# Ledger of designs, part 100: designed miniproteins, single chains, continued (5)

Each design is a single chain, and the fold is of that chain. pLDDT is the mean over its residues in the fold that is shown.

## One batch from the design tools (miniprotein)

Design m19481
Fold by ESMFold2-Fast:
Structure m19481 (fold): chain A 68 residues (1-68)
Amino acid sequence: GEEKEKEAIKLLVEEAGLPEEVARRVVRGVKTLLADGFSDELIVQFLVKEAGLPEEIARKVVEIVKKL
């Protein structure tokens, strides 16, 4: 539940240098898109457009959230 999401948020802040509020939104968004059956590639494109993340960081986010 929420405890694992908090861990992913911390990893994003420490590893990707994101503000905590942005990291929280990103984790929630990726989790929802994965549950809806979107591909990793489409999720990365969505994160680049919506969260303004560089592609490399967006890819790392998807990998981290997949481990939840």
Scores: mean pLDDT 76

Design m19482
Fold by ESMFold2-Fast:
Structure m19482 (fold): chain A 72 residues (1-72)
Amino acid sequence: MSISEEALEAEQLASFASMYLSLGKKYNDKESFEKAIKLAKESLELAEKSDPKDPVTQNAKEQAEEIIKEAE
C-alpha cells in the first residue's frame, strides 16, 4: 500500500478544518468557520489528485465534504 504525499496532506488539512469547525460552532466565530471551509476545500482538491483507492484519500474526502456541509 502506497500512501501519496497528497493523500497525507489532504488528511492533515481535513483534520485542521475539523478543528476550526468545532471552534466555530462552540464560540460562534466567523473566522473559524471561514478557515474550516478554506482548509476543507484545499483537502478536497488534494484528495481528488490522490489515489482514489487509498483509504487515507477516501477518509480525507469524506471529512472535507462533511465539514463544508456543516460550515455552510
Scores: mean pLDDT 79

Design m19483
Fold by ESMFold2-Fast:
Structure m19483 (fold): chain A 94 residues (1-94)
Amino acid sequence: SEEELRRELEELIERAARVRGVSPEDVRRLIERSIEELGLRGRQALLVSIAIAGAMTLGPGQDAAAEAYGEALRAAIEGRLEEALEQLRRAREG
């Protein structure tokens, strides 16, 4: 659901902030600027936001998750929302 995706985004923003040593607000602003620059809205913007935040949570040795978030980002930017959702699922499981 969209509510579940929004909750996932908030959790990933908090985790990314902790990993990167910045505030959650700094992560949110970075994502908002990226979405504005790409001209995205709605569900597409939400999925791109999740992919960016998710990628920012990763450290060395998490190559499978990094690849999945990268594929999710590309699919979401291209409007392939079902493929983006599948790659986000793989990133969470890998």
Scores: mean pLDDT 88

Design m19484
Fold by ESMFold2-Fast:
Structure m19484 (fold): chain A 87 residues (1-87)
Amino acid sequence: SLVDEVFEQHKDASAEEVARAIVRAMAEKHGITLSDEEVERWAKRLLELAKTGELFPNDPRLREAAIMVAFGTDDPIAVLKRLQELL
């Protein structure tokens, strides 16, 4: 799957790099065109949600993804696999 593939390529990456990869994978899967600035902004918000538990107002898929990252298991592979099913 796209998310599993991205995660396998970024298994040693920082949380910031993983967040950007997730945002790009979601955009590609759903045919959404994002600028580099938009990717960075969404990735930052995903990480902020993981820390604070605040929901994204604009995209329910990102809210669910961030909730799974913030409140899911300690296994990032399992979280990303669930994100693939959700997205």
Scores: mean pLDDT 56

Design m19485
Fold by ESMFold2-Fast:
Structure m19485 (fold): chain A 97 residues (1-97)
Amino acid sequence: DEAAALRERYGEELFARMLALGEAAARLREALGAAEREPGARAEEAAARVRAVLTELGRTAAGEEAARALLEGRVEEARRIASEALREEAARLEAEL
């Protein structure tokens, strides 16, 4: 079981952070994808989801900025902000591996 091997190698705390980062990336992809398909109709829901995910990662300012971009119809800018936040968190996690 790869999950058990990773938990044994890196410890429970780092493993939990790897799972949380993966879940955050998936949730951001779903929210941004929904906004791209129906920008006006899904903007409020997508903005709320993106804000929540980035806030859970400790990126509250990025979450607010991305949510504002989505509410203004700037889906590509919101995607850029979310991608940068995920990259920074991944780099921080890699530094602890």
Scores: mean pLDDT 79

Design m19486
Fold by ESMFold2-Fast:
Structure m19486 (fold): chain A 68 residues (1-68)
Amino acid sequence: KLKITSDSGLEIIVKPNSTYELEPNKENDGAFLKGINEKVTVTLDTSKKTLTINGYTVPLSLFDIEEV
């Protein structure tokens, strides 16, 4: 799993190349979401180096990434 954090206080823990439906501050099979106060769909694409949240795609270079 990868932990993705931003300067805005976003924290996401997901496996790469899988799509998750995450609720704020609720763990689901070790996937986690903090910093967004609504349910979101998350996809982490490590080959494209992108994070997609509710259909909005952003470069992973905007985030701090660590293996957990």
Scores: mean pLDDT 81

Design m19487
Fold by ESMFold2-Fast:
Structure m19487 (fold): chain A 60 residues (1-60)
Amino acid sequence: SLRDGAAAVTGMGLVMRELGMRDAHAMTDEQAARGAEVANELGGRNSAEGARAAALQAGG
């Protein structure tokens, strides 16, 4: 869904920021799993509006 996609994009950005990584290509499966967990938490804690706004900023 759009909400799930927005949360995933936001979560990936936060994981990269927290790990000090700029290249998603360098992420391990474990780091990607953390991104998914963060995205799930953001989807539960943040409003759909907030998650979507973050995805729109990341996408353009």
Scores: mean pLDDT 56

Design m19488
Fold by ESMFold2-Fast:
Structure m19488 (fold): chain A 86 residues (1-86)
Amino acid sequence: STKEQLRRWTEEQLERLDEIVEEAKKKMEEAESAEKAQLILTSALFRLLAERVTAELAGDEEAARAFEEAYRELKEFGDKLLKEWE
């Protein structure tokens, strides 16, 4: 069923969550401009939001919470980085 497919997708993405967050942080730190860092942040936040919504649709509340927490962490990191960018 579609719900089972969404659940399998969610479980796979959850296993990769730490990698996704750390890769996004690294790409933002290595960005050549504030504009590129902002695009990386926005793209990564949209991905985490999409995974959270997918987890909700799959009925996986624990995964949804994990993606929500990752979203907040990444946003805080990015906001701080962009504030220090010249």
Scores: mean pLDDT 86

Design m19489
Fold by ESMFold2-Fast:
Structure m19489 (fold): chain A 62 residues (1-62)
Amino acid sequence: MEPLDLSKLSLEEAAKLIAEFLKTMGIPPTKENITAVARLGGLEPSEEELEELLKLVQEYTK
């Protein structure tokens, strides 16, 4: 699988891609899994950005 490049995306776009990746792989949208995928994609969010990202990903994954 090709590496994700999330560093050039907005938080909302990154959250959508992370949510779709987790859903496709059958991985639950937990804080640790969301953080791991964000870092794998080259995204280094601040603590505030990480909290927003977690919220958005969980909303997108149902």
Scores: mean pLDDT 74

Design m19490
Fold by ESMFold2-Fast:
Structure m19490 (fold): chain A 92 residues (1-92)
Amino acid sequence: SAATEEFRREVLAWFSGLSEEELRELAERIIEKYELDEEDKEQLYEALERLINDPRAPSAGSLLLTLVHEAAELGDPAAAALVARMEALAAA
């Protein structure tokens, strides 16, 4: 739907606006929250590198949404608005 495509564009715009420092903070939060071991940390950083290189890849969606949720929990108002929109789309 047009609403889903608009939402995807908003997520991609939000992601493109993140600094390297903000991305590292989100990665560290995921590592701590899910208690990732060294192998899982390596896989997360590999997935983040792939996401940075091709954020529109079909495999990028789940990690992008995880990053949006974690940023919202850290108090990013733009990420919080994206979470609210995601919930509204899921309810429709």
Scores: mean pLDDT 81

Design m19491
Fold by ESMFold2-Fast:
Structure m19491 (fold): chain A 130 residues (1-130)
Amino acid sequence: MEERREVMKIVVEGFKKTAEEMVDLVAQARPDKAPEVKRLFDKAVEEIEKYAEQDPGLEGARKMAEAVRKAFEEAGRVIGEDALPHFRAAGDVMAEKIIEAVNSTPEEAKKLVEEARRAALGHVSGALLT
């Protein structure tokens, strides 16, 4: 139980960091859209914190993954049609690695979350900085 709670904390903190970096990228490229994107990611952070507390296992991770996919989907729609596929790709990578991380060790979870963050930022920055 303790180790699973530690993994969930790693996942939540990793997503918080990813969300902050995503909002920063949007603020640089599309400052007009940054407040709405921030609202969507702040809501997703609140949702994943609740799911992590309710179930530190696979079911909680699946709910967190769905909340993350939804946040990226809605953020992509706010930015525009051309950005939407890239935000979807970012959300999918984050969601997949969250589910993978829940059954890993804390050390492996940190690695998976970092890999997901780099991949997600790559998808979004490619869309926004072209």
Scores: mean pLDDT 87

Design m19492
Fold by ESMFold2-Fast:
Structure m19492 (fold): chain A 64 residues (1-64)
Amino acid sequence: AGSRSGAAAFAAGKAGDAAAASTAGYEMWLNGQGEVAEYGKLAAEAGRAGDAEKAAVYGQLAWE
């Protein structure tokens, strides 16, 4: 089974840790497929911009 990087991005974003959310988003982007990869990229970009709340939203969408 693969890692639940979307759950990690969601948890980090909710905690206000944009850097950790960005890292989890990158992991989803590199290792994910389809929508999981796309949401991972968006979570990584939001986290890099310092938008932890938006990174959490994309992490949650990838985790579903």
Scores: mean pLDDT 75

Design m19493
Fold by ESMFold2-Fast:
Structure m19493 (fold): chain A 96 residues (1-96)
Amino acid sequence: MEEEVRERLDELAAELERELGATVAYVIDPENKMVAVAAAVPAERLEEARRRLQERLTEIEKEYGVKVGGGVGAEKLPEEELRELAEGLVERAKKL
C-alpha cells in the first residue's frame, strides 16, 4: 500500500509539474490511512490545478482505501514549505 501510493503520488506530482508548472509536496500517514498533497501553481492555472488535484485524489482514495486531502495555492512556495502545509492538513484531519 504505502509504496504503491507513493509511486502514484510521484506520478501525480510529475503530471502537475509538467502540465501546470506546479511545485508539489505530499505526505502519507499509514497509521491513519491518510494522504495529503499541497501544490503551488501560477495564478492563471489555479482553478485547473484544483480540479485536477481533486479528480486524482478521488481516484487514489477509491483505489487504495485511504482518506485524501489537498490544497492548491498561487503563492510560489518551496517544496519544503509545501510539505509542512501537507503535514498540517493531516494533523487537522486527525482532530476532526
Scores: mean pLDDT 81

Design m19494
Fold by ESMFold2-Fast:
Structure m19494 (fold): chain A 66 residues (1-66)
Amino acid sequence: SEAKLIPGKEKEQIDPWHGATATKTYTPKKEKEYDELLNTVLKKGETYGVSEETAKNLKDYVKEIK
């Protein structure tokens, strides 16, 4: 499976035991660029909850959805 960063309304899978504050949904501005980032930086088959700092670092590839 592809590496997964929780970009959508899957905030429940965000790391709650670490007190992750990034509970919002994030959608990539360019899905292709986001997919390339996930496959290049993150391990395939892994799911990553995003912290608020991580979300900021990926802000160019993700968009918060209200």
Scores: mean pLDDT 45

Design m19495
Fold by ESMFold2-Fast:
Structure m19495 (fold): chain A 62 residues (1-62)
Amino acid sequence: TSAGGAAASAAGASKGGSPEERARGAQLMDIGGGATTGGEEAGKAAAEGNWVEASKYAQRGE
């Protein structure tokens, strides 16, 4: 999956998002990512508003 452009857009949205939006994003990433270490790290990064980092962890889960 090529998500480079999507990751950049997500990072931009994250900077403007509220703490609630970032927390929801982290929850969705964790649920979608499953029980992999990458998914867990991605969820944590998303909670901090770092969507680019979250995408990197999701990619490593493959």
Scores: mean pLDDT 55

Design m19496
Fold by ESMFold2-Fast:
Structure m19496 (fold): chain A 83 residues (1-83)
Amino acid sequence: SIDEILEEVTKLEKEAMEITKKTDNEKVKQMTREMIILHSSITSLYLKYKMSEDEGEKEKIYKKMQELYKKMKELYEELKKLS
């Protein structure tokens, strides 16, 4: 669900920020900034989904949120390997 995606993305951002506090690795800091931008994009899509009454538009937004969530998870896994 879209609520589940938003919750998980928020959790991943929080975990990335905690990792960033424990390291001086500049690449980890850059990846955390990218994750913050992705979280903002997903939040914007979430709000658009809630405001839409078109089922076709909602489906398209949901697919886009899933794509961005996949990118977020990939960044988080790379970030963990570098920390």
Scores: mean pLDDT 87

Design m19497
Fold by ESMFold2-Fast:
Structure m19497 (fold): chain A 88 residues (1-88)
Amino acid sequence: SMAEKEKEKKLKELLAKAKEELKAAKTDEEKAAIMRKFYEEFKKITGNKDDEENNWRLAQFALELGLVAGLITEEEAQRLIEEAKAAL
């Protein structure tokens, strides 16, 4: 549907913007504030849905932001993704 395509576009744009803002952040406080802001915006775009697809999208979003913020390593993110896929 057009609504689903628009939602997907907004989520991709949100992720790109979040990554850029996190790369520019200099302090852990700034990184935390940016992450909170974008998590809330993500939830608004998905309508606070808790279904499997939207929960998986939120998990991927959180992992990518954690990588850019330096809160999680590339190896840790890869393991979490593999474990989540194995659970599906």
Scores: mean pLDDT 75

Design m19498
Fold by ESMFold2-Fast:
Structure m19498 (fold): chain A 70 residues (1-70)
Amino acid sequence: EPTPEQLAEDREIIRKAAEKVGLTLTDEQIDALARDFARRYGHLPREVREALVEEYLEQLKKYPDKIPPL
């Protein structure tokens, strides 16, 4: 289970990446993504996680009706 610190960090990463990409995400969507990213990629350096989040959100913006895999 991700730590509260990891979840807080990944929520902030997702929020900033969404602003950069121009996506509006709900708090529920941010929480769900933060939990999934922390579980799958919490062992990776922050810079790598930031890059993965940004790429995921860019794909989500281009294909909003498609559920992209993590």
Scores: mean pLDDT 76

Design m19499
Fold by ESMFold2-Fast:
Structure m19499 (fold): chain A 87 residues (1-87)
Amino acid sequence: SGKEKLEKALKYLDEAIEAAQKGDSKKAVEYLGKGKAYVTQSGLPQDVKDEIIELIDKGIEAAQKGDYKKAVEYAKKAKELVEKALK
């Protein structure tokens, strides 16, 4: 179901935040990418998907540049939108 895909996205965004807080760029990028995949597969309206995906992509870019503070910020913003969609 769409809810299960969003719950998976939320789990991977949490893992990405933890990895970024630990300075693990490779794991942060991996988990952000998995979160993005589940958001893409969700039943959310396309405009909501696009907003969340843009935040995840900015988080990936920040993590790749070693800007873990920005990576955490973008991942948390994406997480807040996923949580709002679940409630």
Scores: mean pLDDT 90

Design m19500
Fold by ESMFold2-Fast:
Parts: C-alpha cells; structure tokens; sequence
Structure m19500 (fold): chain A 74 residues (1-74)
C-alpha cells in the first residue's frame, strides 16, 4: 500500500542518516507525525537495513520507492 511504502521510505531515510552519522535530533525528524507503533516499526526496519545493506543499495532502493510513491499519488 501507499502507507507501507511511505513507512519504508522513512526507514531508509533513518538508515541512511545513521550510516552518515547524523545526530539523533536530525534522525528524529524522519519519525515526526508517526504513531508510537509506527515509530517502533520504522526504527526496527532501519536498524535491520543498517545491519544488512550498504549505502549504495539503500540509495537505489530509496530512488525506486520515491518513484513508486509518486506514481501512486498521481
């Protein structure tokens, strides 16, 4: 669903921010507007992505998801 794609996009953003050693306050902005349950899911997925993916694969996945979200929003 579009909602699931948006949550995955947020998880990739958090993962990339962690890989780039961004401060926690900047990482927290990617979690703004989410319920506590959604925040926990995004954080767990981001941690998994950091453990299992490199930066280049995450950037590629982000580009694909951004394009898919745009197509669904049209």
Amino acid sequence: SLEELRLRRRAIAVALAKIDNQPDELIDKYLAGLTPEERERVRALADYLVATHDKETLLQEKRRIDAEIRALEE
Scores: mean pLDDT 83

Design m19501
Fold by ESMFold2-Fast:
Structure m19501 (fold): chain A 70 residues (1-70)
Amino acid sequence: MKSLLEKAEEIVKEMVEIYHEASEEARKKMLKVEEELSEKYKPELQSSEEGLETAEELLEKVKKIYEEEK
């Protein structure tokens, strides 16, 4: 298991790289996925590691959108 900081750094790095390479259309879809995920996961995310799990799910969805838009 990695530390919370290490996981956060990996997620941020991957997302930044994807956004830099993504088209404008892909970026719009990625933003929509972020909004949808935030709406599904309410106050529970403030608990502990739930936020990190949600961020990892967001990263995977973002990668999928990037591949589908290509």
Scores: mean pLDDT 66

Design m19502
Fold by ESMFold2-Fast:
Structure m19502 (fold): chain A 88 residues (1-88)
Amino acid sequence: GKEEFLEERIARLKSLNPELDLTLEQVEVILDIVRKLYEAIINFAKEAEKLYKEGKLSFKPGGIQDLRKAAEDARKVLEEIEQREKEL
């Protein structure tokens, strides 16, 4: 189930730092925080795009395109997290 995804993440973290002993519950909390951060990036980009279209916000050349790419990349990460959790 979802626990297998969390166990894989714990194993990966332990391989990088052998002193680290994280529980499934701790990894789940970390993943929830990470999900919320990516959601915040998407919401920030959405509001910034709205303000840009209303003429209330200006970007340096390429800035709006960089923001759009960051939001798209964040959506892909969230989809990968959801897909991985559903496969378990």
Scores: mean pLDDT 73

Design m19503
Fold by ESMFold2-Fast:
Structure m19503 (fold): chain A 72 residues (1-72)
Amino acid sequence: SLVGPELRKIVRETVDEALAAGVTDPDELVERAMEKLREHYLAKGFTEEQADKVVEAVRPVVERLVREHLAA
């Protein structure tokens, strides 16, 4: 629950930034958001293995949020 607002913010900001740069492929937008989330967890002191595991666990949520943002 505590992760939800931060996750949504990172996904929205990353998608908006990528769209402004001309990236419109949903798969590329998902991968960019996943990379940004990985950086976020590493900055919080997670190990690379921990960050990778958490980021991959939330991939379906990231995919849904990207689709929702593009449909708006």
Scores: mean pLDDT 82

Design m19504
Fold by ESMFold2-Fast:
Structure m19504 (fold): chain A 90 residues (1-90)
Amino acid sequence: DERLKIADEVAELASKMSQIIGPYADKETIERFNQLLMKALAAIVKGDKDTALEYLDQMEELARSLLPVNPEAAKEAIKLIEEMKKLVES
């Protein structure tokens, strides 16, 4: 199932992102990332690409909020989210 493969790859990228931003994000920000990720993964599995991309866009905005805290970590997180979006658009 190609949708499950996309969801798995997105989850792997999200795990990488979590390791990068974890030391710099507060608990509330981490909880919001996790909620958005769960909603994005559910949308991917259902084949709702537009909804999945909306949640990934919200995750990108949240990552941008970390730019004043750690610009390098935030930019890497944004890059990983852009890779997630590309997988969903494929």
Scores: mean pLDDT 88

Design m19505
Fold by ESMFold2-Fast:
Structure m19505 (fold): chain A 85 residues (1-85)
Amino acid sequence: SDEDYVLELVDQTVDYIKQAKEKSKTLSDSDKKRLEGDVRDRLLHLADLVRKYVEPGSPVGERIIEKLSEVDPEFAEILRSFLES
């Protein structure tokens, strides 16, 4: 289902961000900035899909917010606001 696809993408995005944080420890400033841009673009794409395919306040929506809060609590709160609007 679309919802199952979004959940899988959330898990992949969380793993990507965890890997990115580890990689950033050894990267040049320019490579760090590019990696931060990649993370941001992935999160914005994910937010668009969550808003389209996941019901606000649903158990799945809450699980997604909780998972994203582990790697980016500020973005998780922004996403909650998007779902409520």
Scores: mean pLDDT 82

Design m19506
Fold by ESMFold2-Fast:
Structure m19506 (fold): chain A 80 residues (1-80)
Amino acid sequence: SMEDLLKRAEEYLKEIKKLYEEILKETDEKKQMELFSKMLGILGEVRRIYNQGNRDKKLQEILDEMQKIINETLDEIEKK
């Protein structure tokens, strides 16, 4: 159902926010890259949810917020 898809997407968004905080605190480059890779995997899962949900506007808003966080994460990694 759409309700289940939205709930899963919101749970993934919370996980992305948690990973962002972990990446900022991580001092080991290899571990930081592993966390970032996990973040990209979650983005892929939410893109799948978005397509399954017929590109619903609320799912798109979650996906857009997730992409913004990932872009900010990449900027922070490159700054080190």
Scores: mean pLDDT 87

Design m19507
Fold by ESMFold2-Fast:
Structure m19507 (fold): chain A 75 residues (1-75)
Amino acid sequence: SEVLEELKKLLRESTARFKAALQAGDWERAQEVEDALVERVRELLPQMTPEEQKEFFEEMAKRLAELAALYQQLQ
C-alpha cells in the first residue's frame, strides 16, 4: 500500500530527526518532530487495512526500542 510505505518512510525520517534533536539537547525540536509524526499517523492510519496497521505497529515498536536505547546512552 502507498499509505503504508509513506508512513514507514515518515517513521524513518522522523526517527532520524528526533534522534538528532535529542543528541543536540533540543527538546523543543524533538517535541515538534514527534507532534508532526503523531498528527500524520492519526490522519493516515484509518486508511490502512488491519494487516497493514499491524505491520506499522511492529515498526513503531522497533522505533520505541531504538529510542529507549538512545535515552539510556545519553544518561
Scores: mean pLDDT 83

Design m19508
Fold by ESMFold2-Fast:
Structure m19508 (fold): chain A 61 residues (1-61)
Amino acid sequence: KKRYYVVVEPAAKEEVEKIVLSEGGYEQDSNATAVVFEAELDDETVAKLEATPGVLMIVPA
C-alpha cells in the first residue's frame, strides 16, 4: 500500500468516503468545490476510485 490524496467533487463525497474509511483513511480538507481524502491504498483500490464518477484526481502523497 502507498499513501494517496484523493480529490473528489462534493457530490461524490459519500461514495468515496465509504471506500476511504474502509482503508483506514480520513477526510483531510474540504471546500465548496472539492473534498480531499488521505488514505493508504493498494493498486486495486486506486483503480476502483479512478473508475468512480466524481473523482477528480488521485495523487501519491
Scores: mean pLDDT 79

Design m19509
Fold by ESMFold2-Fast:
Parts: structure tokens; C-alpha cells; sequence
Structure m19509 (fold): chain A 77 residues (1-77)
């Protein structure tokens, strides 16, 4: 499903952010946003964009534990 594909893209994004590869992370974040139909403010940092998509998945799809696991990869507060 688009939701499962978006989760995998966000895991990849978090891994790249943890490595300091922000441009690659943003590619995966933008792909996940398109799959989820979520419009992101382009002025946001990659980590802020990731947080918004993880919050969306937790609140709209009940994927609370999956969102927490991905957030832990980059220590999002």
C-alpha cells in the first residue's frame, strides 16, 4: 500500500539524516509526502518535514510505534 511504501521511504530518509546526507534524505521525504498526499512547506528543514510525516502516520493511520522507531534513528524530539 502507499502507506507501507511511505514508511519504508521515511526509514531510508531517517537513515540518511543520521549519516548527515540531508539531500538524499529530502528525496525520500518528498517521495513519501507524495504517496501520502501530504503537502509540506518547502522552507522546513528535512528533519522538520520527517517529523510532520511521522506525526501524520501516527495520528491518521495509528502507526504510533513505527513512527517512534523511525524518529529514534535521528533522535527527533
Amino acid sequence: SSVEEALELLRKAAEYLAKGEEEKAEEYINQAAKLLGVKLDPSLSPIEKLDKLLTYLATRHGLVEEAKEIAALVRIN
Scores: mean pLDDT 86

Design m19510
Fold by ESMFold2-Fast:
Structure m19510 (fold): chain A 86 residues (1-86)
Amino acid sequence: SKVEEIIKALREAEEAAEKQENLEEMRKRLAELHANSTDEDIQRAHLLLLAEQLEEEGRLDEAARAREAARSGDLALAEALAEELE
């Protein structure tokens, strides 16, 4: 699905940033995805990636909320979770 494509690109971009490799190519790819994806798909992809990271950290309640925000498209829930994680 489109969301899965975005998630894969985000993971690859994160890896590239960590390694300081192919940064220009990753930025171009992300810009192309943003241009041809809906804001909802992009947000859903970010929330699902966040949920996976939270699960790896053992933060299962926060991960469940991230998955619920992705599933429902609840922007207020997504924003509240993002603020808690800063």
Scores: mean pLDDT 74

Design m19511
Fold by ESMFold2-Fast:
Structure m19511 (fold): chain A 67 residues (1-67)
Amino acid sequence: MTIVVEVEVDGSGLSPEEKAAAFEAAFQQGLAEALAKFRELHAKDPSLYPKIVLKVTVGGETKVYES
């Protein structure tokens, strides 16, 4: 079982430094959401360890993070 969380942030007008900060903030948001879903599923079935996939898009650039 896989938990997929997608976060998109409008990156128009951002400097490279602001874009990097936006990626970090979006990653933390997506990770918190994924961990909440993981805990809910694991609490219902303790034998279940879902894989987490985070897709973060800022200004049309996408980064994928996997557990």
Scores: mean pLDDT 81

Design m19512
Fold by ESMFold2-Fast:
Structure m19512 (fold): chain A 100 residues (1-100)
Amino acid sequence: MSEEEFLAAVRANADAAFKALVKAIWPRTDLQEAIAEKFKLPTTHPLVVALALASALSRFKPWEMSVEETAEKFAKHYGLEDLVEEIKEVITAFLDAVGL
């Protein structure tokens, strides 16, 4: 998939994508705490964690690789390997919401 196709899908489904991220993050307290600590966020609130995670994931070109590869690369880069399955589920929820 091209970057342009990926960004078009995200723009067309921005509200659904963000809601899906927040919903996926909401029950994952360990992920909330880990992301907040790693990114030095002022709160573990799921809305703030979702914004930080979405911004960081864009750097890994998720349109060029599988969900598994994106989650593993993200987790390794930020020292979150213990949370790779949680990150994978969050990315899957995001992509499903944008029709990818």
Scores: mean pLDDT 77

Design m19513
Fold by ESMFold2-Fast:
Order: sequence, then C-alpha cells, then structure tokens
Structure m19513 (fold): chain A 79 residues (1-79)
Amino acid sequence: SADERLRALLDEALARIRAVVEDGLAAGRSLADILRQVIQVARELIAALRAEFPGHPLADAVIARLEAEIAALEALIAA
C-alpha cells in the first residue's frame, strides 16, 4: 500500500540518520560534518518522495517540513 511504502521510506531514512550520527560521533567527526551527512539523507528522502508520490498531499507536507528542517540545520552549520 502507499501507506506502507511511505512508512518504509521514512523508517529507512531514520535508521540511516541514526547510523550517520552514531558512526560520526564514534569516529570523532565534527558536528558540522555529521549535520551535512544528515542533510544529505533528508535530501535523498525528499527525492524519493517526489519520485514515488508526485502530487500526494501527505508526501508534499512531509517534503515541506523536511525542507524547513534542512534550512534550520544549514543555519546551525553556518553559525
């Protein structure tokens, strides 16, 4: 179902973000480098949502929220 696919994409992205953060901290990476990798995962999720759910209201809402969160993380890196 569309709901199962959307959930799978979100769960995979969250698992990847957790791995990026855990691996980055263990490797002693800077916060800025870890956040850049998190932003990349979020951008890949946006691309997947646009490809699989074009014009879907829930997907559009998730994309808008992810774009706002990316902007906030980019501002944090720039500070």
Scores: mean pLDDT 89

Design m19514
Fold by ESMFold2-Fast:
Structure m19514 (fold): chain A 66 residues (1-66)
Amino acid sequence: SAAAYEAGYAGAKSGDPAVAAASGARAGLQHGREGARANTEGALKSGNPVGATSAAGGALDAALGA
């Protein structure tokens, strides 16, 4: 979803891995696999690979914890 993508981009751009991870987890919880994917793609587009990996980790943890 566009909202998940924008959140991922903003989270990764923040430079805070915890913010990026929380963004990924929220996207996964609210929009399932598609939300998690869109959020991670947005994070990657930010040009911050560390933010992208944090977002992906948060999404996976949320999916496994559900």
Scores: mean pLDDT 70

Design m19515
Fold by ESMFold2-Fast:
Structure m19515 (fold): chain A 83 residues (1-83)
Amino acid sequence: IGPAPGKVPVHPVVINAINEIGGVEKIKDYEIKIIGPNDGTPERAAAILKALGAAKVTVEYGEPPAGKRVEVDKAAKKLTIYF
């Protein structure tokens, strides 16, 4: 919630995750898992990533590990985003 939330097209955590894997063109190469609250945030992030070319996105509800926002396994081509 905020005075103009609808003007922000992409969640900052999603932008950071895309940068961590090397940019938008790499999204299609990664298996993406989103873990977060059951408030629609994970589903919105999944929809954005699919629109950007993600081949596989999985959503799970849960508490993120302390201090973790993004986790990247470049060898296995796996990306986890925490909300």
Scores: mean pLDDT 75

